# Designed miniproteins, single chains, continued (5), part 56

Each design is a single chain, and the fold is of that chain. pLDDT is the mean over its residues in the fold that is shown.

## One batch from the design tools (miniprotein)

Design m17925
Fold by ESMFold2-Fast:
Structure m17925 (fold): chain A 74 residues (1-74)
Amino acid sequence: EEKESEELLEKIKPLEKELAEIDEEVRAADLSDEEKRRILEAVAEMAKRIEEGADPLEAAREAIERVREVLERA
């Protein structure tokens, strides 16, 4: 699993800067447990879609959009 996760990170490397920016915003926003759970659900759905053969960059982009929606409502 860890090795597979590393391979996925390589595939989404073009989004690395955007992911780092979102991660910083998530940490700064002091989100509730419910909001954090919604972010984790978005990440889990991204992983499932990639496993089912979706494009990793497209799946990651959709997950980023969902995280942004959570941040906007926080």
Scores: mean pLDDT 72

Design m17926
Fold by ESMFold2-Fast:
Structure m17926 (fold): chain A 94 residues (1-94)
Amino acid sequence: LRERVEELLERGRRRLEEAAPDDPRLVELYVALVAEGLEQALEDPRLSEEEKLELLEQLARELDEVAAYLRGLSDAERAELLAELEALRARRAA
């Protein structure tokens, strides 16, 4: 699982960087939020190995969709998304 998570995060980061090359902070925050969520899910003893693998496959598809979404956003819309992700991370830290 750990190797699959690392591969997914690296692939996702690369895809997002290609979609938003001028917004490294947006890519960094999004990948960090996904990594934090995956760590919590992988530590959940109630989830089976199969359910964890299905979650990774689902997230891989969602990362592709997010990359496509980012490619369609204006600079202003990407700035708004960045602010929303920063606010979300701040709420999780509280």
Scores: mean pLDDT 75

Design m17927
Fold by ESMFold2-Fast:
Structure m17927 (fold): chain A 87 residues (1-87)
Amino acid sequence: MSDVERLERLVLANLEGLIREAERLGREDTKARAQELKDELLAALEANRDNPDARMRAIREASARANELLQELKAETGVTFFPTVRL
C-alpha cells in the first residue's frame, strides 16, 4: 500500500507541475487537459480507495497520459523542463 500511496503523490505532483508550467507558457489547452486528468485521477482514487489493483491501474494510466501531455508541451515549446519523476 505504501508504494501505491507514494506513486499517487508523485503522479499528482507531476500533474500539478504540468498545470503550472502550461499556465506559465500560456498553453490553456494543455493546462485544461492536465487539470481534467488530475480531477479524473482524484475521482478514481476516491472511488477505489479499498481496491489497490484499480488504484494502481488509474495511477499508471494517469502517469502515461501526463507523459503524453508533457511531450506535447515540450514539442510545442522546445525548451520546457519539468521536475517529473518516472519509474
Scores: mean pLDDT 77

Design m17928
Fold by ESMFold2-Fast:
Structure m17928 (fold): chain A 80 residues (1-80)
Amino acid sequence: MEKEVEKKKEEISEALEKAQEENLSPEEMVKLLKPLLEEYEKATIALFKEKYPNDKEKVEEIEAEIKELIEDAIKKILES
């Protein structure tokens, strides 16, 4: 599971580099990154469900935090 999260981070980094190289607009960058960020979110939540199988509240806190981070990242890109 941790390797899957790291792989998704790598995919996001590669997409960001490609977006910068191709001089994509903020809107085009969001279109490219959004599905990768959603996959990262799912992988991260799955990882923490595995680590904390009996702590639903902890998993819910992590899910809320990761969703907020993703929304903030998208907002910052669009404001650029």
Scores: mean pLDDT 78

Design m17929
Fold by ESMFold2-Fast:
Structure m17929 (fold): chain A 79 residues (1-79)
Amino acid sequence: MEEKRADAFADLVARSALKQAEAGVINQEVVDNIAKGLVRMSPEVRERVLARAREKVDASGNEKAKQIVDLIEEKVKAS
Protein backbone atom coordinates (compact mmCIF):
# COMPACT_ATOMS: atom_id res chain seq x y z
CA MET A 1 0.00 0.00 0.00
CA GLU A 2 2.88 2.40 0.80
CA GLU A 3 4.32 1.61 -2.66
CA LYS A 4 1.12 2.74 -4.43
CA ARG A 5 1.13 6.01 -2.45
CA ALA A 6 4.81 6.57 -3.24
CA ASP A 7 4.21 5.95 -6.97
CA ALA A 8 1.22 8.34 -6.97
CA PHE A 9 3.30 11.06 -5.27
CA ALA A 10 6.16 10.43 -7.74
CA ASP A 11 3.67 11.02 -10.58
CA LEU A 12 2.60 14.29 -8.92
CA VAL A 13 6.23 15.44 -8.51
CA ALA A 14 7.13 14.56 -12.13
CA ARG A 15 4.02 16.28 -13.55
CA SER A 16 4.63 19.38 -11.42
CA ALA A 17 8.26 19.59 -12.59
CA LEU A 18 7.25 19.15 -16.26
CA LYS A 19 4.46 21.75 -15.97
CA GLN A 20 6.82 24.30 -14.39
CA ALA A 21 9.47 23.57 -17.07
CA GLU A 22 6.88 24.14 -19.83
CA ALA A 23 5.78 27.41 -18.15
CA GLY A 24 9.44 28.51 -17.94
CA VAL A 25 8.94 29.63 -14.32
CA ILE A 26 9.79 27.78 -11.10
CA ASN A 27 6.90 27.99 -8.62
CA GLN A 28 8.80 28.17 -5.32
CA GLU A 29 5.65 27.64 -3.20
CA VAL A 30 4.83 24.38 -5.03
CA VAL A 31 8.47 23.21 -4.78
CA ASP A 32 8.54 24.00 -1.03
CA ASN A 33 5.23 22.17 -0.45
CA ILE A 34 6.48 19.07 -2.31
CA ALA A 35 9.74 19.13 -0.28
CA LYS A 36 7.76 19.40 3.00
CA GLY A 37 5.62 16.41 1.97
CA LEU A 38 8.75 14.36 1.22
CA VAL A 39 10.40 15.31 4.55
CA ARG A 40 7.34 13.86 6.37
CA MET A 41 7.84 10.50 4.63
CA SER A 42 10.20 7.78 5.84
CA PRO A 43 13.64 7.89 4.17
CA GLU A 44 12.80 4.67 2.24
CA VAL A 45 9.54 6.05 0.79
CA ARG A 46 11.19 9.44 0.08
CA GLU A 47 14.02 7.78 -1.89
CA ARG A 48 11.48 5.76 -3.90
CA VAL A 49 9.41 8.88 -4.75
CA LEU A 50 12.47 10.86 -5.87
CA ALA A 51 13.89 7.93 -7.89
CA ARG A 52 10.56 7.35 -9.68
CA ALA A 53 10.01 11.07 -10.35
CA ARG A 54 13.55 11.39 -11.78
CA GLU A 55 12.99 8.31 -13.97
CA LYS A 56 9.79 9.83 -15.44
CA VAL A 57 11.44 13.22 -16.02
CA ASP A 58 14.54 11.60 -17.62
CA ALA A 59 12.22 9.64 -19.95
CA SER A 60 10.68 12.98 -21.09
CA GLY A 61 14.13 14.37 -22.06
CA ASN A 62 13.25 17.73 -20.46
CA GLU A 63 16.42 19.13 -18.85
CA LYS A 64 14.58 21.97 -17.04
CA ALA A 65 12.20 19.48 -15.41
CA LYS A 66 15.24 17.47 -14.24
CA GLN A 67 16.69 20.67 -12.70
CA ILE A 68 13.41 21.22 -10.82
CA VAL A 69 13.54 17.66 -9.40
CA ASP A 70 17.17 18.33 -8.36
CA LEU A 71 16.02 21.54 -6.61
CA ILE A 72 13.34 19.58 -4.72
CA GLU A 73 16.00 17.03 -3.59
CA GLU A 74 18.27 19.85 -2.36
CA LYS A 75 15.42 21.43 -0.36
CA VAL A 76 14.68 18.04 1.24
CA LYS A 77 18.37 17.67 2.21
CA ALA A 78 18.39 21.23 3.64
CA SER A 79 15.44 20.36 5.89
Scores: mean pLDDT 81

Design m17930
Fold by ESMFold2-Fast:
Structure m17930 (fold): chain A 64 residues (1-64)
Amino acid sequence: MKINSVEELVDFLNNSKSGILNLAKSEEAVKKSKFPDDTVIFDGSVEELIQAMKQSKAVGLTGI
């Protein structure tokens, strides 16, 4: 799955039930790191990723 916006990433994180969310910046990163097929690709900046994580109730964050 590829996500291009902070809002879509927050929605995905809030709906995640897998326990651990795998995030990658590109399809090449997924291939090189042997990430699972359900790995989410987010092509935004590190700052946008941090912002999305702070706004989400994602599984794998503190207190979940």
Scores: mean pLDDT 56

Design m17931
Fold by ESMFold2-Fast:
Structure m17931 (fold): chain A 62 residues (1-62)
Amino acid sequence: MEEIVVEKVVAGSSPETIAAASAELEAEARRIAEEKGLTVKDIRVVSVSLGSRTLVTVTATV
């Protein structure tokens, strides 16, 4: 299976900020899949605290 990985560093660590970033990255991963003619089968979201910032990573399995 091929994977599409997109990530973003956001300011803060609030659940709302992480949820918003996750939604944006999920939309981006789906757009990349559509551009390549692929169907997204699964989406995984991982968040890592960097202190005052959070790294949000979305992995779409295609």
Scores: mean pLDDT 82

Design m17932
Fold by ESMFold2-Fast:
Structure m17932 (fold): chain A 60 residues (1-60)
Amino acid sequence: MAAERAAYAERGREAGEAVARSVPDATEEDIEEMARRGGRVGGLVPDSRAEARRIAEEER
């Protein structure tokens, strides 16, 4: 479902950007890099949702 993947990618990007901004010495390039990484990870969440849930249950 492309719409779900896009939504998670956008959320991941925003989260990565926010984390980078919390670092006092972060440059704009660092913020952009963290946003890209967050977007990539977020975009994979719908595809691996069942797998992630299974792993989380096993960790308990």
Scores: mean pLDDT 67

Design m17933
Fold by ESMFold2-Fast:
Structure m17933 (fold): chain A 66 residues (1-66)
Amino acid sequence: MLDEFIAALEAGDIDKATALRNQAVADGLLSPEAYELLSAAIHFALSGDLERALELAREARRIVEQ
C-alpha cells in the first residue's frame, strides 16, 4: 500500500493517492500518526511541493513498517 501511495505521488496521481489512504483507513491499517503524515503529503503534493510530500510519505512508511 505505502509503496503504491508513494508511486502515485511521484506520478502526480493525487486521486489515486487519496483513494489508497482512504482504503487503508477503512481497512484499519493506519495509525493516527501515519494518517496525519499521508494527509500532509497529499496536501503538499496538491500545493506543488512534491519533494516535501515524498519526505512525509516515506516517514509514514517508516512508522507503519517500524
Scores: mean pLDDT 83

Design m17934
Fold by ESMFold2-Fast:
Structure m17934 (fold): chain A 100 residues (1-100)
Amino acid sequence: EKDVEEAKKKIDEYFKKLSEAERNLTPEEVRKKRIELDLELVDWALSHDFTPEALLLVLRAANYVPVEELQRIATSGNRDEAVKALEEVKKQLEEELKKL
């Protein structure tokens, strides 16, 4: 599925950038960079008309949603629930970034 392939490629880029940060930065700098990368990933997903399956991959990668909630959204197949979850994650990331 095309949207899933695009999400996987973006998630691969996310993990490459995160690994690079972990190699070159202090633990405090890595924490901030992880939030910035999570925010970039979530915002990218929200800017595209992706399927629920693709949005769920992004939610899993960002790791801000409990497994039980991810399973519930997956079972529903409801795009609006996936979008709402991503919007809540974005809000949490923005608040966390302000505290650093």
Scores: mean pLDDT 83

Design m17935
Fold by ESMFold2-Fast:
Formats: C-alpha cells, structure tokens, sequence
Structure m17935 (fold): chain A 92 residues (1-92)
C-alpha cells in the first residue's frame, strides 16, 4: 500500500512537536484525537484546530496545538466540536 497509517504513539508525538499532520485509519480518528488531547493537556497545550483530508481508507488529520492558557476564539472552539461530531457520526 502506498499509504501506511502512522502508529498511534508516533501520531501523538508528531502532533506534540507541532508538525501538524499525520496519517490515521478512519476508524481510529476519534480515539487518536482523544489521545492527542490527553497528551497535549499533560504537556500544557490544547487543540486550536482540527482538520481532516479523506484519502479513502485513511485520513490525514491536521491538528494545531497552542499553550493551554492561549486565548481561543469561540469560532475555533465551535470548529473543533463540529469536526469531532462529524468524525463520530461517520463511524456509524
């Protein structure tokens, strides 16, 4: 296969380093985002943006992290929740 999903721990480490994007299996998207949120919180960070690019059997997740105390606009908070809900609904 030309595209290989990243191991979960590698995806978390890449997100925490601010590199922004990683390949995940579609069924793993919600759990990977939750794992990134937990790891980010432990590192004093929070999610500022979630995007996804559909590549068929896998997605590219794009996650932006900021310091936990950084101001986050209401539109950004709404975008994060809407993307999470969309991902959850696609698993039905």
Amino acid sequence: SPLQPMPRQVAIDVALQGLGSFVVRKEDRESVIRDIERAAAEAGLKIAHIGSLDLGDVDVLIVSLVPKDAPLEEESKKQIEEEKEKILKELE
Scores: mean pLDDT 72

Design m17936
Fold by ESMFold2-Fast:
Structure m17936 (fold): chain A 100 residues (1-100)
Amino acid sequence: MKALEGGKKAEEAADKGTGEESKKGAEAAKEGSEKDGGKSGKLAGENGKSAAEAGDKSGSEGARGASQAAYGTGEGNESKAAGGAVGAIGAAFEGGAKEG
């Protein structure tokens, strides 16, 4: 499943701890989830990218959320996918608060 590949890339990117890598990981999780029809994984990836643009710390948290949502999408686990999306949205919100 493409979502599982995207989730792994997002996990590896989060471990690197930079906004640039986290943005790439979140995009991979988004793309993989989108190909597998996962709305939660796509939403998590979009928010993970926004979190990464806001900073390294928010980016790592957003990429972890996107990874979890993509894994949930690939596994057919809707609760896991939704949980990952909530985590990525929270990271984007926290990061976005610095742009105001």
Scores: mean pLDDT 79

Design m17937
Fold by ESMFold2-Fast:
Structure m17937 (fold): chain A 82 residues (1-82)
Amino acid sequence: EEEKRKLLLEIIALAIQAVGEGDTEVARYLVKAGKALSEGNYEEAIKYLEKARDIARANGNTELAQGIEDLLEKVKKLKEKA
């Protein structure tokens, strides 16, 4: 529960960063990932995080893409323990 809440806050922070940098599409997928994670749907959350990461990479935002990749690894670890 607490680890999941911490990851949700990390998703919010990345979504705010994405909006601030003008990448609304990445932010949109991060919000979808957060909703899926809050519902315990880890597969859907992972899918949306991978999409957000790929869009960030395509847009040349390597810092945002790395942040999403780090978060993706944490979500995958949480799924393995659930």
Scores: mean pLDDT 85

Design m17938
Fold by ESMFold2-Fast:
Structure m17938 (fold): chain A 108 residues (1-108)
Amino acid sequence: SMLRERLVQAAGRAAEEVLREAGVPEEQIRAVVQAVGDLVQAILDNDEDAELVAFIDLAKALGVMNILLSPEEKEALLALKEAVRAGDVEGVYEATRRFIRLMLESRR
């Protein structure tokens, strides 16, 4: 449970920092942090249905209308999933920063 909490917190902090740097409103930041935490938990539980739901919630919170990921976004999501499964707290932080940044760029 402590490792799970650290992974969730790392993803949440990474998302929060990227979104705050981008000037995103605090309420939207909270929604993204919640969705990213849900995504990390779904990956740890190996629950593909929960992962899909969390991803849709994340896309909605980020204002992404198209759920089709680019190859670069797919690679970033895969890197995040691999870091989560490996229990790599620093890797989760770095992969989440990259993934959220790419998703923000794609909505524009």
Scores: mean pLDDT 86

Design m17939
Fold by ESMFold2-Fast:
Formats: structure tokens, sequence, C-alpha cells
Structure m17939 (fold): chain A 79 residues (1-79)
């Protein structure tokens, strides 16, 4: 499905960003989620849940911030 392809692309891009620039990873992941949501026409509530999930993970765990944010985004988009 189109949503699954977008989810896979978002996850891969977010993980790569976290590996390449750990200090900027959370902000990059937030922007990727916002861009993907805007392109797919998803409600702001889906973005908000994903960003809140990123913010709950400590900044010293950038890969986990990326995983948490993208997973929460995917789950919220399926509601």
Amino acid sequence: SALFQEYQALLQQSLQAARDDPDGAADRTRRLIEQTSRRLGLPQSVVDVAIESIDRIPADKPLWQAISGVTSFGLAALR
C-alpha cells in the first residue's frame, strides 16, 4: 500500500539521519514526519502524537527517538 511505502521510506530516512547527525536527529525526524503528513493530507493530531513520542525519548538516544516517532506516526495514521 502507499501508506506502507511512505512508512518504510520515512523510517529509513529517519534512521539514516540519526546515524549521520545524532545531535540533529530529533529535529530532522520531526521535519520528515511533518513533510510526509502534509503530502498525505493527514490531520495535525497524527503529527502531534508522533512528535510527543519523540520528545519523551532522551536526547542521548537519537535512533530510539527516530523509531518511536515514526512508529507512533504509523499507528496514529491507521486510526
Scores: mean pLDDT 81

Design m17940
Fold by ESMFold2-Fast:
Structure m17940 (fold): chain A 95 residues (1-95)
Amino acid sequence: MSKEEISERLRRAAELLREAAADPRASPLTKKAARKAAEAAEEAARNPTLENVIRATIAATFALMAAFLEKAPPEVMEKIVEATRLATEAENALL
């Protein structure tokens, strides 16, 4: 996977996390976690180092856990799951 393809996956992950954070049905904890994950993914998309991509994956996983614990609606959960998958694929490409 090229650095450009890694950046595209992280940019898409950030977009999905921003959409999840903007959903009025998401709990305050889920919104906060999704916003932090989006910021990490946006930074990793701009500078796709292994460290930045790992930070994005950890933040996305935390957002996924928050959404699960807070019983987020399926539309919010699906976006965070997909964002976590994209971040994990980007991380695996750098390992």
Scores: mean pLDDT 88

Design m17941
Fold by ESMFold2-Fast:
Structure m17941 (fold): chain A 84 residues (1-84)
Amino acid sequence: SKEEILEAVSTMIRLVGFATQARLAGKEETAERLREIMDEFLSNVDNKDIRELTKETLERAAEVLEENGMLDLAEEARALRDEI
């Protein structure tokens, strides 16, 4: 639906923000991992339920952020997941 597409696009914008913030914090490996997650999301968008894929993607991003000490951004990713 239009709502699902809008949520997916908004999620991608937020993931770009997370990756940028990780890079600015000197966490380049974390930023690269987040970019891999974004690429995987885009590669699957045509073949999966967008809502389910978005939830999975946000969970993976939150885990990567949390494991690397970016707890505020991990919480933001989980909050976005909960809105879906």
Scores: mean pLDDT 82

Design m17942
Fold by ESMFold2-Fast:
Structure m17942 (fold): chain A 91 residues (1-91)
Amino acid sequence: SEREKILKETAEASERINAIRDALKKDPSKQKEYSEELARLAEWVIENGSKTAKSVAANSLFMLGLEAERMGVREFAEAAREQGKRLLDAI
C-alpha cells in the first residue's frame, strides 16, 4: 500500500540519519565526510521519497543540526540545515 511505502521510506531515511549522527559523535573530526553523506542522503530522499518522507527527513536533519551545534560541530550543523531546507523545497 501507499502508506506502507511511506513508512518504509521514512524508516530507511531515519536509520541513515541516526547512523550519521552516531558516527559524528564517535569522530567529530570527520564532519566534512559526514556532511557529504548528508548531501547524498538528501538526494536519495528527493529522488525516491514521498512528500511525507521528505518532510520527516527534513525535520530529522533540523534536529540533527541543533544537536551538532551543541557538540560544536558547526560546519556539519550548517550542512544539516541546508539539506533540510533542500528537502522542504522539493515538496
Scores: mean pLDDT 84

Design m17943
Fold by ESMFold2-Fast:
Structure m17943 (fold): chain A 81 residues (1-81)
Amino acid sequence: MLEEAAEEMERLIEEAKANPADVALYLELARKGAEGARAAGYSPEEIIEGVRRFMEEAAALGLLTPEQAAAIAEEVAAEVE
């Protein structure tokens, strides 16, 4: 369900906030979230939107720059296909 994917993303955001690290950590978290959403039966389009939202939230919290967030979302989107 969308609710389960959102909950997983929320947990990943909490983990990232506890360990505010570099771009590599957020890329790994985004990949893990995308994998979980795929396992839950979400379409590639839904997964890409979920990753984009996660990255936008991280940028809004000051954990990433908008450019870093966009780069991570683009890389994960390419992997989901």
Scores: mean pLDDT 73

Design m17944
Fold by ESMFold2-Fast:
Parts: C-alpha cells; sequence; structure tokens
Structure m17944 (fold): chain A 83 residues (1-83)
C-alpha cells in the first residue's frame, strides 16, 4: 500500500471499530471490555485523525452508560489510561 492508501485504511478501520463499539452489547466481563475499549481507542489514535479519537472516547463513554457497574468502571479506566 502507498502511504496515502495506508492512511485511508487506518481511517476506515477506526470508523468500523467505533461503529462496532456503538452497536455492540457491553460485555459482562470487565477485563474483556477494558481490552476491547483500549483496542478501539488505540486504533482511533493510529488513524491520526483527532476527530476519530474524540468520537471513540464519546462512544466508549456511551457504552459505559449502558454497562453494569463493574464494566462501567473498566471502560472509564480505559479512557483514563488512554492519555
Amino acid sequence: LSPEQQKDVDIAMARIAIAVMRHTKPSKDPELQYKEVMRVLKVAKDSGDQALVDEAIAAAREMAKRSSPETKEAILKAIEEFE
């Protein structure tokens, strides 16, 4: 892939990851959800698009609102550790 093609792929992957998180039921396992949220945040960061990073954080916060208390704490920890 050219650098331009790689950037397009990275942006597309970030958009897909964010959309999946928005439409996926939160896990009852806090540790699995922590890892998944961290993965999505890192994919957004790797895209180089700050708007996608902001959208990923917003999507994670929305998922936290739909989660059990234990899973909510795991998601908030992931956001806090993201920088």
Scores: mean pLDDT 84

Design m17945
Fold by ESMFold2-Fast:
Structure m17945 (fold): chain A 79 residues (1-79)
Amino acid sequence: MEEAREKAEEAIERLDALAKKAASSGTPEAQRLSEALRQAARDLREAVERGESPEDILKASERALGMADKIEAWLKAQE
């Protein structure tokens, strides 16, 4: 239970931070990625709030972190 919640909170914080970074970029592509990151963070918050199983929360968190890794790599390539 606690491990799944901690992982979800970590993922949400990372998604929110990347969304803010993407939004600071002047490109339409970065703005779309920011919106996708915010939506992923919202979906994960709602899954936790709905009382999804720890297994499902862990899987969703890992999926979100994988998405964050790809978007972070893309943003770094734009620098």
Scores: mean pLDDT 82

Design m17946
Fold by ESMFold2-Fast:
Structure m17946 (fold): chain A 95 residues (1-95)
Amino acid sequence: SDKELLEKAEKAKKEGDEKLKKGDYEGAAKAYEKAIEYLRRLRNPDLKLLAEAERKLAEALKKLGDEKKAAYYLSNAALLEGNHELARELKEKAE
C-alpha cells in the first residue's frame, strides 16, 4: 500500500532528522536510506519528497566524511528537482 509506504518513509525521515540533531550521523544515514527505500517503492513517487530525503542523506554522509557518496545523492536530488546543470556538476565530484 502506497499509504503505508509513505507513513514508513515519513517515520524514517523523522528518525533521521532526530539522529542528525544528536550527532548520530551513522544512524541518521541509515534512517534516511530507509526513507529513500520506501519512497522508491511507491507506484507514483513524490519526486520532491525523494529529493529531500536524498539531500538529508547527503548531509549525514558529509558529516561522516564520505564526500563522494554525498555528491552522488546531491546529484540525484538535483536531477529529481529538474536542475540538470547542478546534477551534472555534482556527478563529476562523485566520480
Scores: mean pLDDT 86

Design m17947
Fold by ESMFold2-Fast:
Structure m17947 (fold): chain A 70 residues (1-70)
Amino acid sequence: DNFKVTVDTGITMLRYRKQSDPSISDEELRAEAERFLEQLVRQMKNAGASQEEIDDIVAYFQAKLDELLG
């Protein structure tokens, strides 16, 4: 699905952000991730995604973010 690809791309960008700026805190990365997820949810709603599809993508994103930062 296009939205899972978007999540994977966003997580990869956050990983490179952490590598390029190792002084960035996990709290700052989570704040960037929250803004990214908020934009993605808006795009999904505009595309007519169901609440179940949005919930699945949010859960997928949170799991990937926790893997990156945990």
Scores: mean pLDDT 83

Design m17948
Fold by ESMFold2-Fast:
Structure m17948 (fold): chain A 64 residues (1-64)
Amino acid sequence: LDNVIAELEAQAPLAPDARRDLAVVRANAETLRKMSPEEARAFLLAQGLGPVVADRVVAELERE
């Protein structure tokens, strides 16, 4: 998750979507680590993340 969080932090001042995505990922990091990849992806999409960002978060969780 740290790489995606760092990418979103860099974008947050210039992109409202990145700021919202960052807040969701930070607030739910522990819960996301306990979910399956399919559950994590569905959860992130339900929270309003775009598919590209959701897939990046899931890919980082798979590497942890």
Scores: mean pLDDT 80

Design m17949
Fold by ESMFold2-Fast:
Structure m17949 (fold): chain A 65 residues (1-65)
Amino acid sequence: MENIKKLFEELEKRAEKEGPENLPLTYSDFLEVRRELNKIRLENPDLPVEKLEEYQAKLMKERIE
């Protein structure tokens, strides 16, 4: 979970410095994915990181498509 949190923090810092439009996802899509992952994490605190990464990849793929 800490690794995922750091990843989102780095993406937020990058969006602030370089502009959200330079990210693979729009800033709104990025925030939506983060919110969904945070909800899943709060509802399932013992959920393994590998499952969270799988869900993150699915959400990101849906937004890109």
Scores: mean pLDDT 65

Design m17950
Fold by ESMFold2-Fast:
Structure m17950 (fold): chain A 82 residues (1-82)
Amino acid sequence: SEKERLEQEVIELMEEVRRTEKRPDFHEALAEAEARLRAILAEHGEVAEEDRPRLEAVVVAEAVVRSENEEFIEKLREIAER
């Protein structure tokens, strides 16, 4: 479906960002987003293995937005508008 295609494109883009981005402000924002996710999981329990890539993509996306990474914000916008 279109939703599954868009989710997969976002996951793949976020995996690329996590692998390639070297900016300190991105990594600070990523650490904060990961800490928030850890707190949520500690309160609500474990997630299914199949949902892990989606949650990891959300964490990276938050770091992209919070660090004002214009290149990757634009790529996310383009995926959402397709």
Scores: mean pLDDT 75

Design m17951
Fold by ESMFold2-Fast:
Structure m17951 (fold): chain A 95 residues (1-95)
Amino acid sequence: SPLEEIDKLLEEAKKATSKEQIREVLDRVGDLVRRLLAETPVGSKAHRLFLEAEEIVGLTMIYVVTEDDVEKAKEFVISNLERIKKLVEQALKEF
């Protein structure tokens, strides 16, 4: 389930101790969202919600690259992963 994959990635983000580990989690979230986009009809409500999730991944990665404080980067990633999870939950209800 995509939601179970996100929950696992969220737990990995919580355990991350370096920017490298945080970036690896974000890359895997991006891969998941891109897979969901590829399987979703263009122009559907679900597709729009997954595009919003992809935008959040991109913006989060920019922040992580520019933030020197690992704990601040981690908190921001966790907050945005929770937001991505809500978008994915909403998109899955459209099927």
Scores: mean pLDDT 87

Design m17952
Fold by ESMFold2-Fast:
Structure m17952 (fold): chain A 70 residues (1-70)
Amino acid sequence: MLDRARDEADETALRRAEELRAAGRTGVVTASVSFLSEDGVEVTVTSAARTSRVDGELVIGSGSSVTESR
């Protein structure tokens, strides 16, 4: 479940970063996926992707995942 949520968040963040690149914009985008754990705790996975300008070109940085529960 966690791995699937992370993959979904990563894919969504990368897709949003591609939208920024297509629009000629730089920035950081995030995507969050929430699920309920076996213990009834809500877990939110947030992934971030960055679109930056390098040597005149728009490039997408690797997404990263953060898991928070409480």
Scores: mean pLDDT 74

Design m17953
Fold by ESMFold2-Fast:
Structure m17953 (fold): chain A 68 residues (1-68)
Amino acid sequence: DERLRRAEEEGRRHRATASEERRAVLSEIASQLRSIGDAINAEIEKLGKASIEEFKEALAKTEAGPAG
């Protein structure tokens, strides 16, 4: 009856507020994660051109192995 209507209205407002707040937080986290991912990828690419090539060359020499 009237209590049900009030509970429904209150629940709808609380759900809308919580949903919007949660969605805003998730959106911000997702944006920050993308930014961090891009930064990490750029750093890996920068390091990769030196360290990965050196590491791959060292591994290739080890795998091709001078027999000990």
Scores: mean pLDDT 71

Design m17954
Fold by ESMFold2-Fast:
Structure m17954 (fold): chain A 92 residues (1-92)
Amino acid sequence: AGELIAVIEYTLKKLKKELPKEVEELRERVREAEATGDVELNLEVAEEALKLLKELLKNTEDEELKKFLEEAIRFAEEQIARLRAELARAAA
């Protein structure tokens, strides 16, 4: 999840946009998830990061940045699928 937050920060800087408080909060939450091994928190952060990445992709005209975001979105979707499977197994 930390890599997704870094992609969001980089993209916002390239788009000349201010860094939202929500992105700062996602950084803190991913640090907590990694420190505690909290799968549910890691999933929540990944899902929120995916939403932000998709919004950035929709609003980006830079072709190189679009490719970068598309790769980050793919990575996020794979991480979310893995975390969902882990939680479903733990809940059963």
Scores: mean pLDDT 79

Design m17955
Fold by ESMFold2-Fast:
Structure m17955 (fold): chain A 68 residues (1-68)
Amino acid sequence: KAAAIERIDKILNETLSVIKDKELQEKVKKATEEIKAQVEASTDPREIALLVGLVEHEAKELIEEEKK
């Protein structure tokens, strides 16, 4: 769990460093906090891995849009 939370925090920091829009930053922070809460509540390592993968996928799409 701790490693998953650290990974999510790292992805969040990287994503926020690219996004200039304050409203989008707030939305990303809220969505990420909800995923972190799900990770903390989960007892299934596979579910935790899927949640981390979801955060990675969404962050990658947002970063790609900002780099255009």
Scores: mean pLDDT 76

Design m17956
Fold by ESMFold2-Fast:
Structure m17956 (fold): chain A 70 residues (1-70)
Amino acid sequence: SLEEQLRQQLQQELDKAQQDLADFYRQASDDVARALQTDVDEAQRLNAEYMKQLDDMRARIQALEQQVKQ
């Protein structure tokens, strides 16, 4: 049914969002680690920006999880 198709699409979007979060976390961690070797202020700036983006991504994942379950 259309409802089942929409739920499958939401599940695919959730799976993608989870993978994007994992990939972003790995890249962000590497970027901060590299910056820490040369510029602590830059590393702190990057960490703050990445933490905000991670929080936004986690909030979207939680919203999608709730939509899939409903």
Scores: mean pLDDT 85

Design m17957
Fold by ESMFold2-Fast:
Structure m17957 (fold): chain A 60 residues (1-60)
Amino acid sequence: SPKERLLELIDRSTRLSPQQKEAIRQAVDDGHLGVAARGLIHADPSVREEALEILKELQE
């Protein structure tokens, strides 16, 4: 699911601070998956492509 994939990307990110990871996990838990995906796109180029793919799926 998009939620599971976003949580995996958050855990895999090496450029997010612990505070940023917590904030994005909270967005996922609150159902704000698009906010979480955009946060990942902005913060970490290494997960950006996968986060963009999830964001595209959420907009369709």
Scores: mean pLDDT 82

Design m17958
Fold by ESMFold2-Fast:
Structure m17958 (fold): chain A 56 residues (1-56)
Amino acid sequence: VPRLSREEAEELRELAKDVGALERTSNTQGPGVAAAADAAISAKLAEVRKWLEERE
């Protein structure tokens, strides 16, 4: 099983940081932002998983 590259790991860390910022914004401005963030994360993880499976 291939390991994630440093660049891919950095992308995931940036995504986690972005989610944290979105949570802060959602608490101030509205709950809809959190739902959109969750959907975006799920979609990104599905794409990464498919990409890895194709290159296994």
Scores: mean pLDDT 63

Design m17959
Fold by ESMFold2-Fast:
Structure m17959 (fold): chain A 80 residues (1-80)
Amino acid sequence: MPPGVQSALLVLEGAEELRKNPELSVEEVAEKVFKKLLELNPDIPEEYLPALFERIKGLIEKVSKLSDEEVEELRASIER
């Protein structure tokens, strides 16, 4: 799977977990998604890790605030 598609699907999974468990923080969900991404992509240079984490956190927060229709459209565009 292309790295961009893989990271996008992990972000959608994280945002869905946050929506189902409102007691979870965006930070906690972002840390879980980031850990999974690193396990799947161990060769990512350490210098990119801080920027990648902030990007994932921001995307999870944005996606968690989308409507169900917007999430379905985003998922469809990623899974094409």
Scores: mean pLDDT 75

Design m17960
Fold by ESMFold2-Fast:
Structure m17960 (fold): chain A 70 residues (1-70)
Amino acid sequence: MDEAARELAEIAEEMKKYGKTVTGEQVKDAADRLIEAGAEEVGRKLKEMAEKHDEFTLDEIARLAREAAE
């Protein structure tokens, strides 16, 4: 849980270097990294969200990380 939230936060920090939004493809890549970190449920939820939207804000990603940490 904490490890997965930290991994997602680091991914979001990396994305800030290139802009304030991320693509659905980048979110899918982040989800795969979370699954590798042991957060399979969170990763699957992120992939499902990426299927529904083309772009996400960093705030949206941070909100998902908080939900996963609860």
Scores: mean pLDDT 67

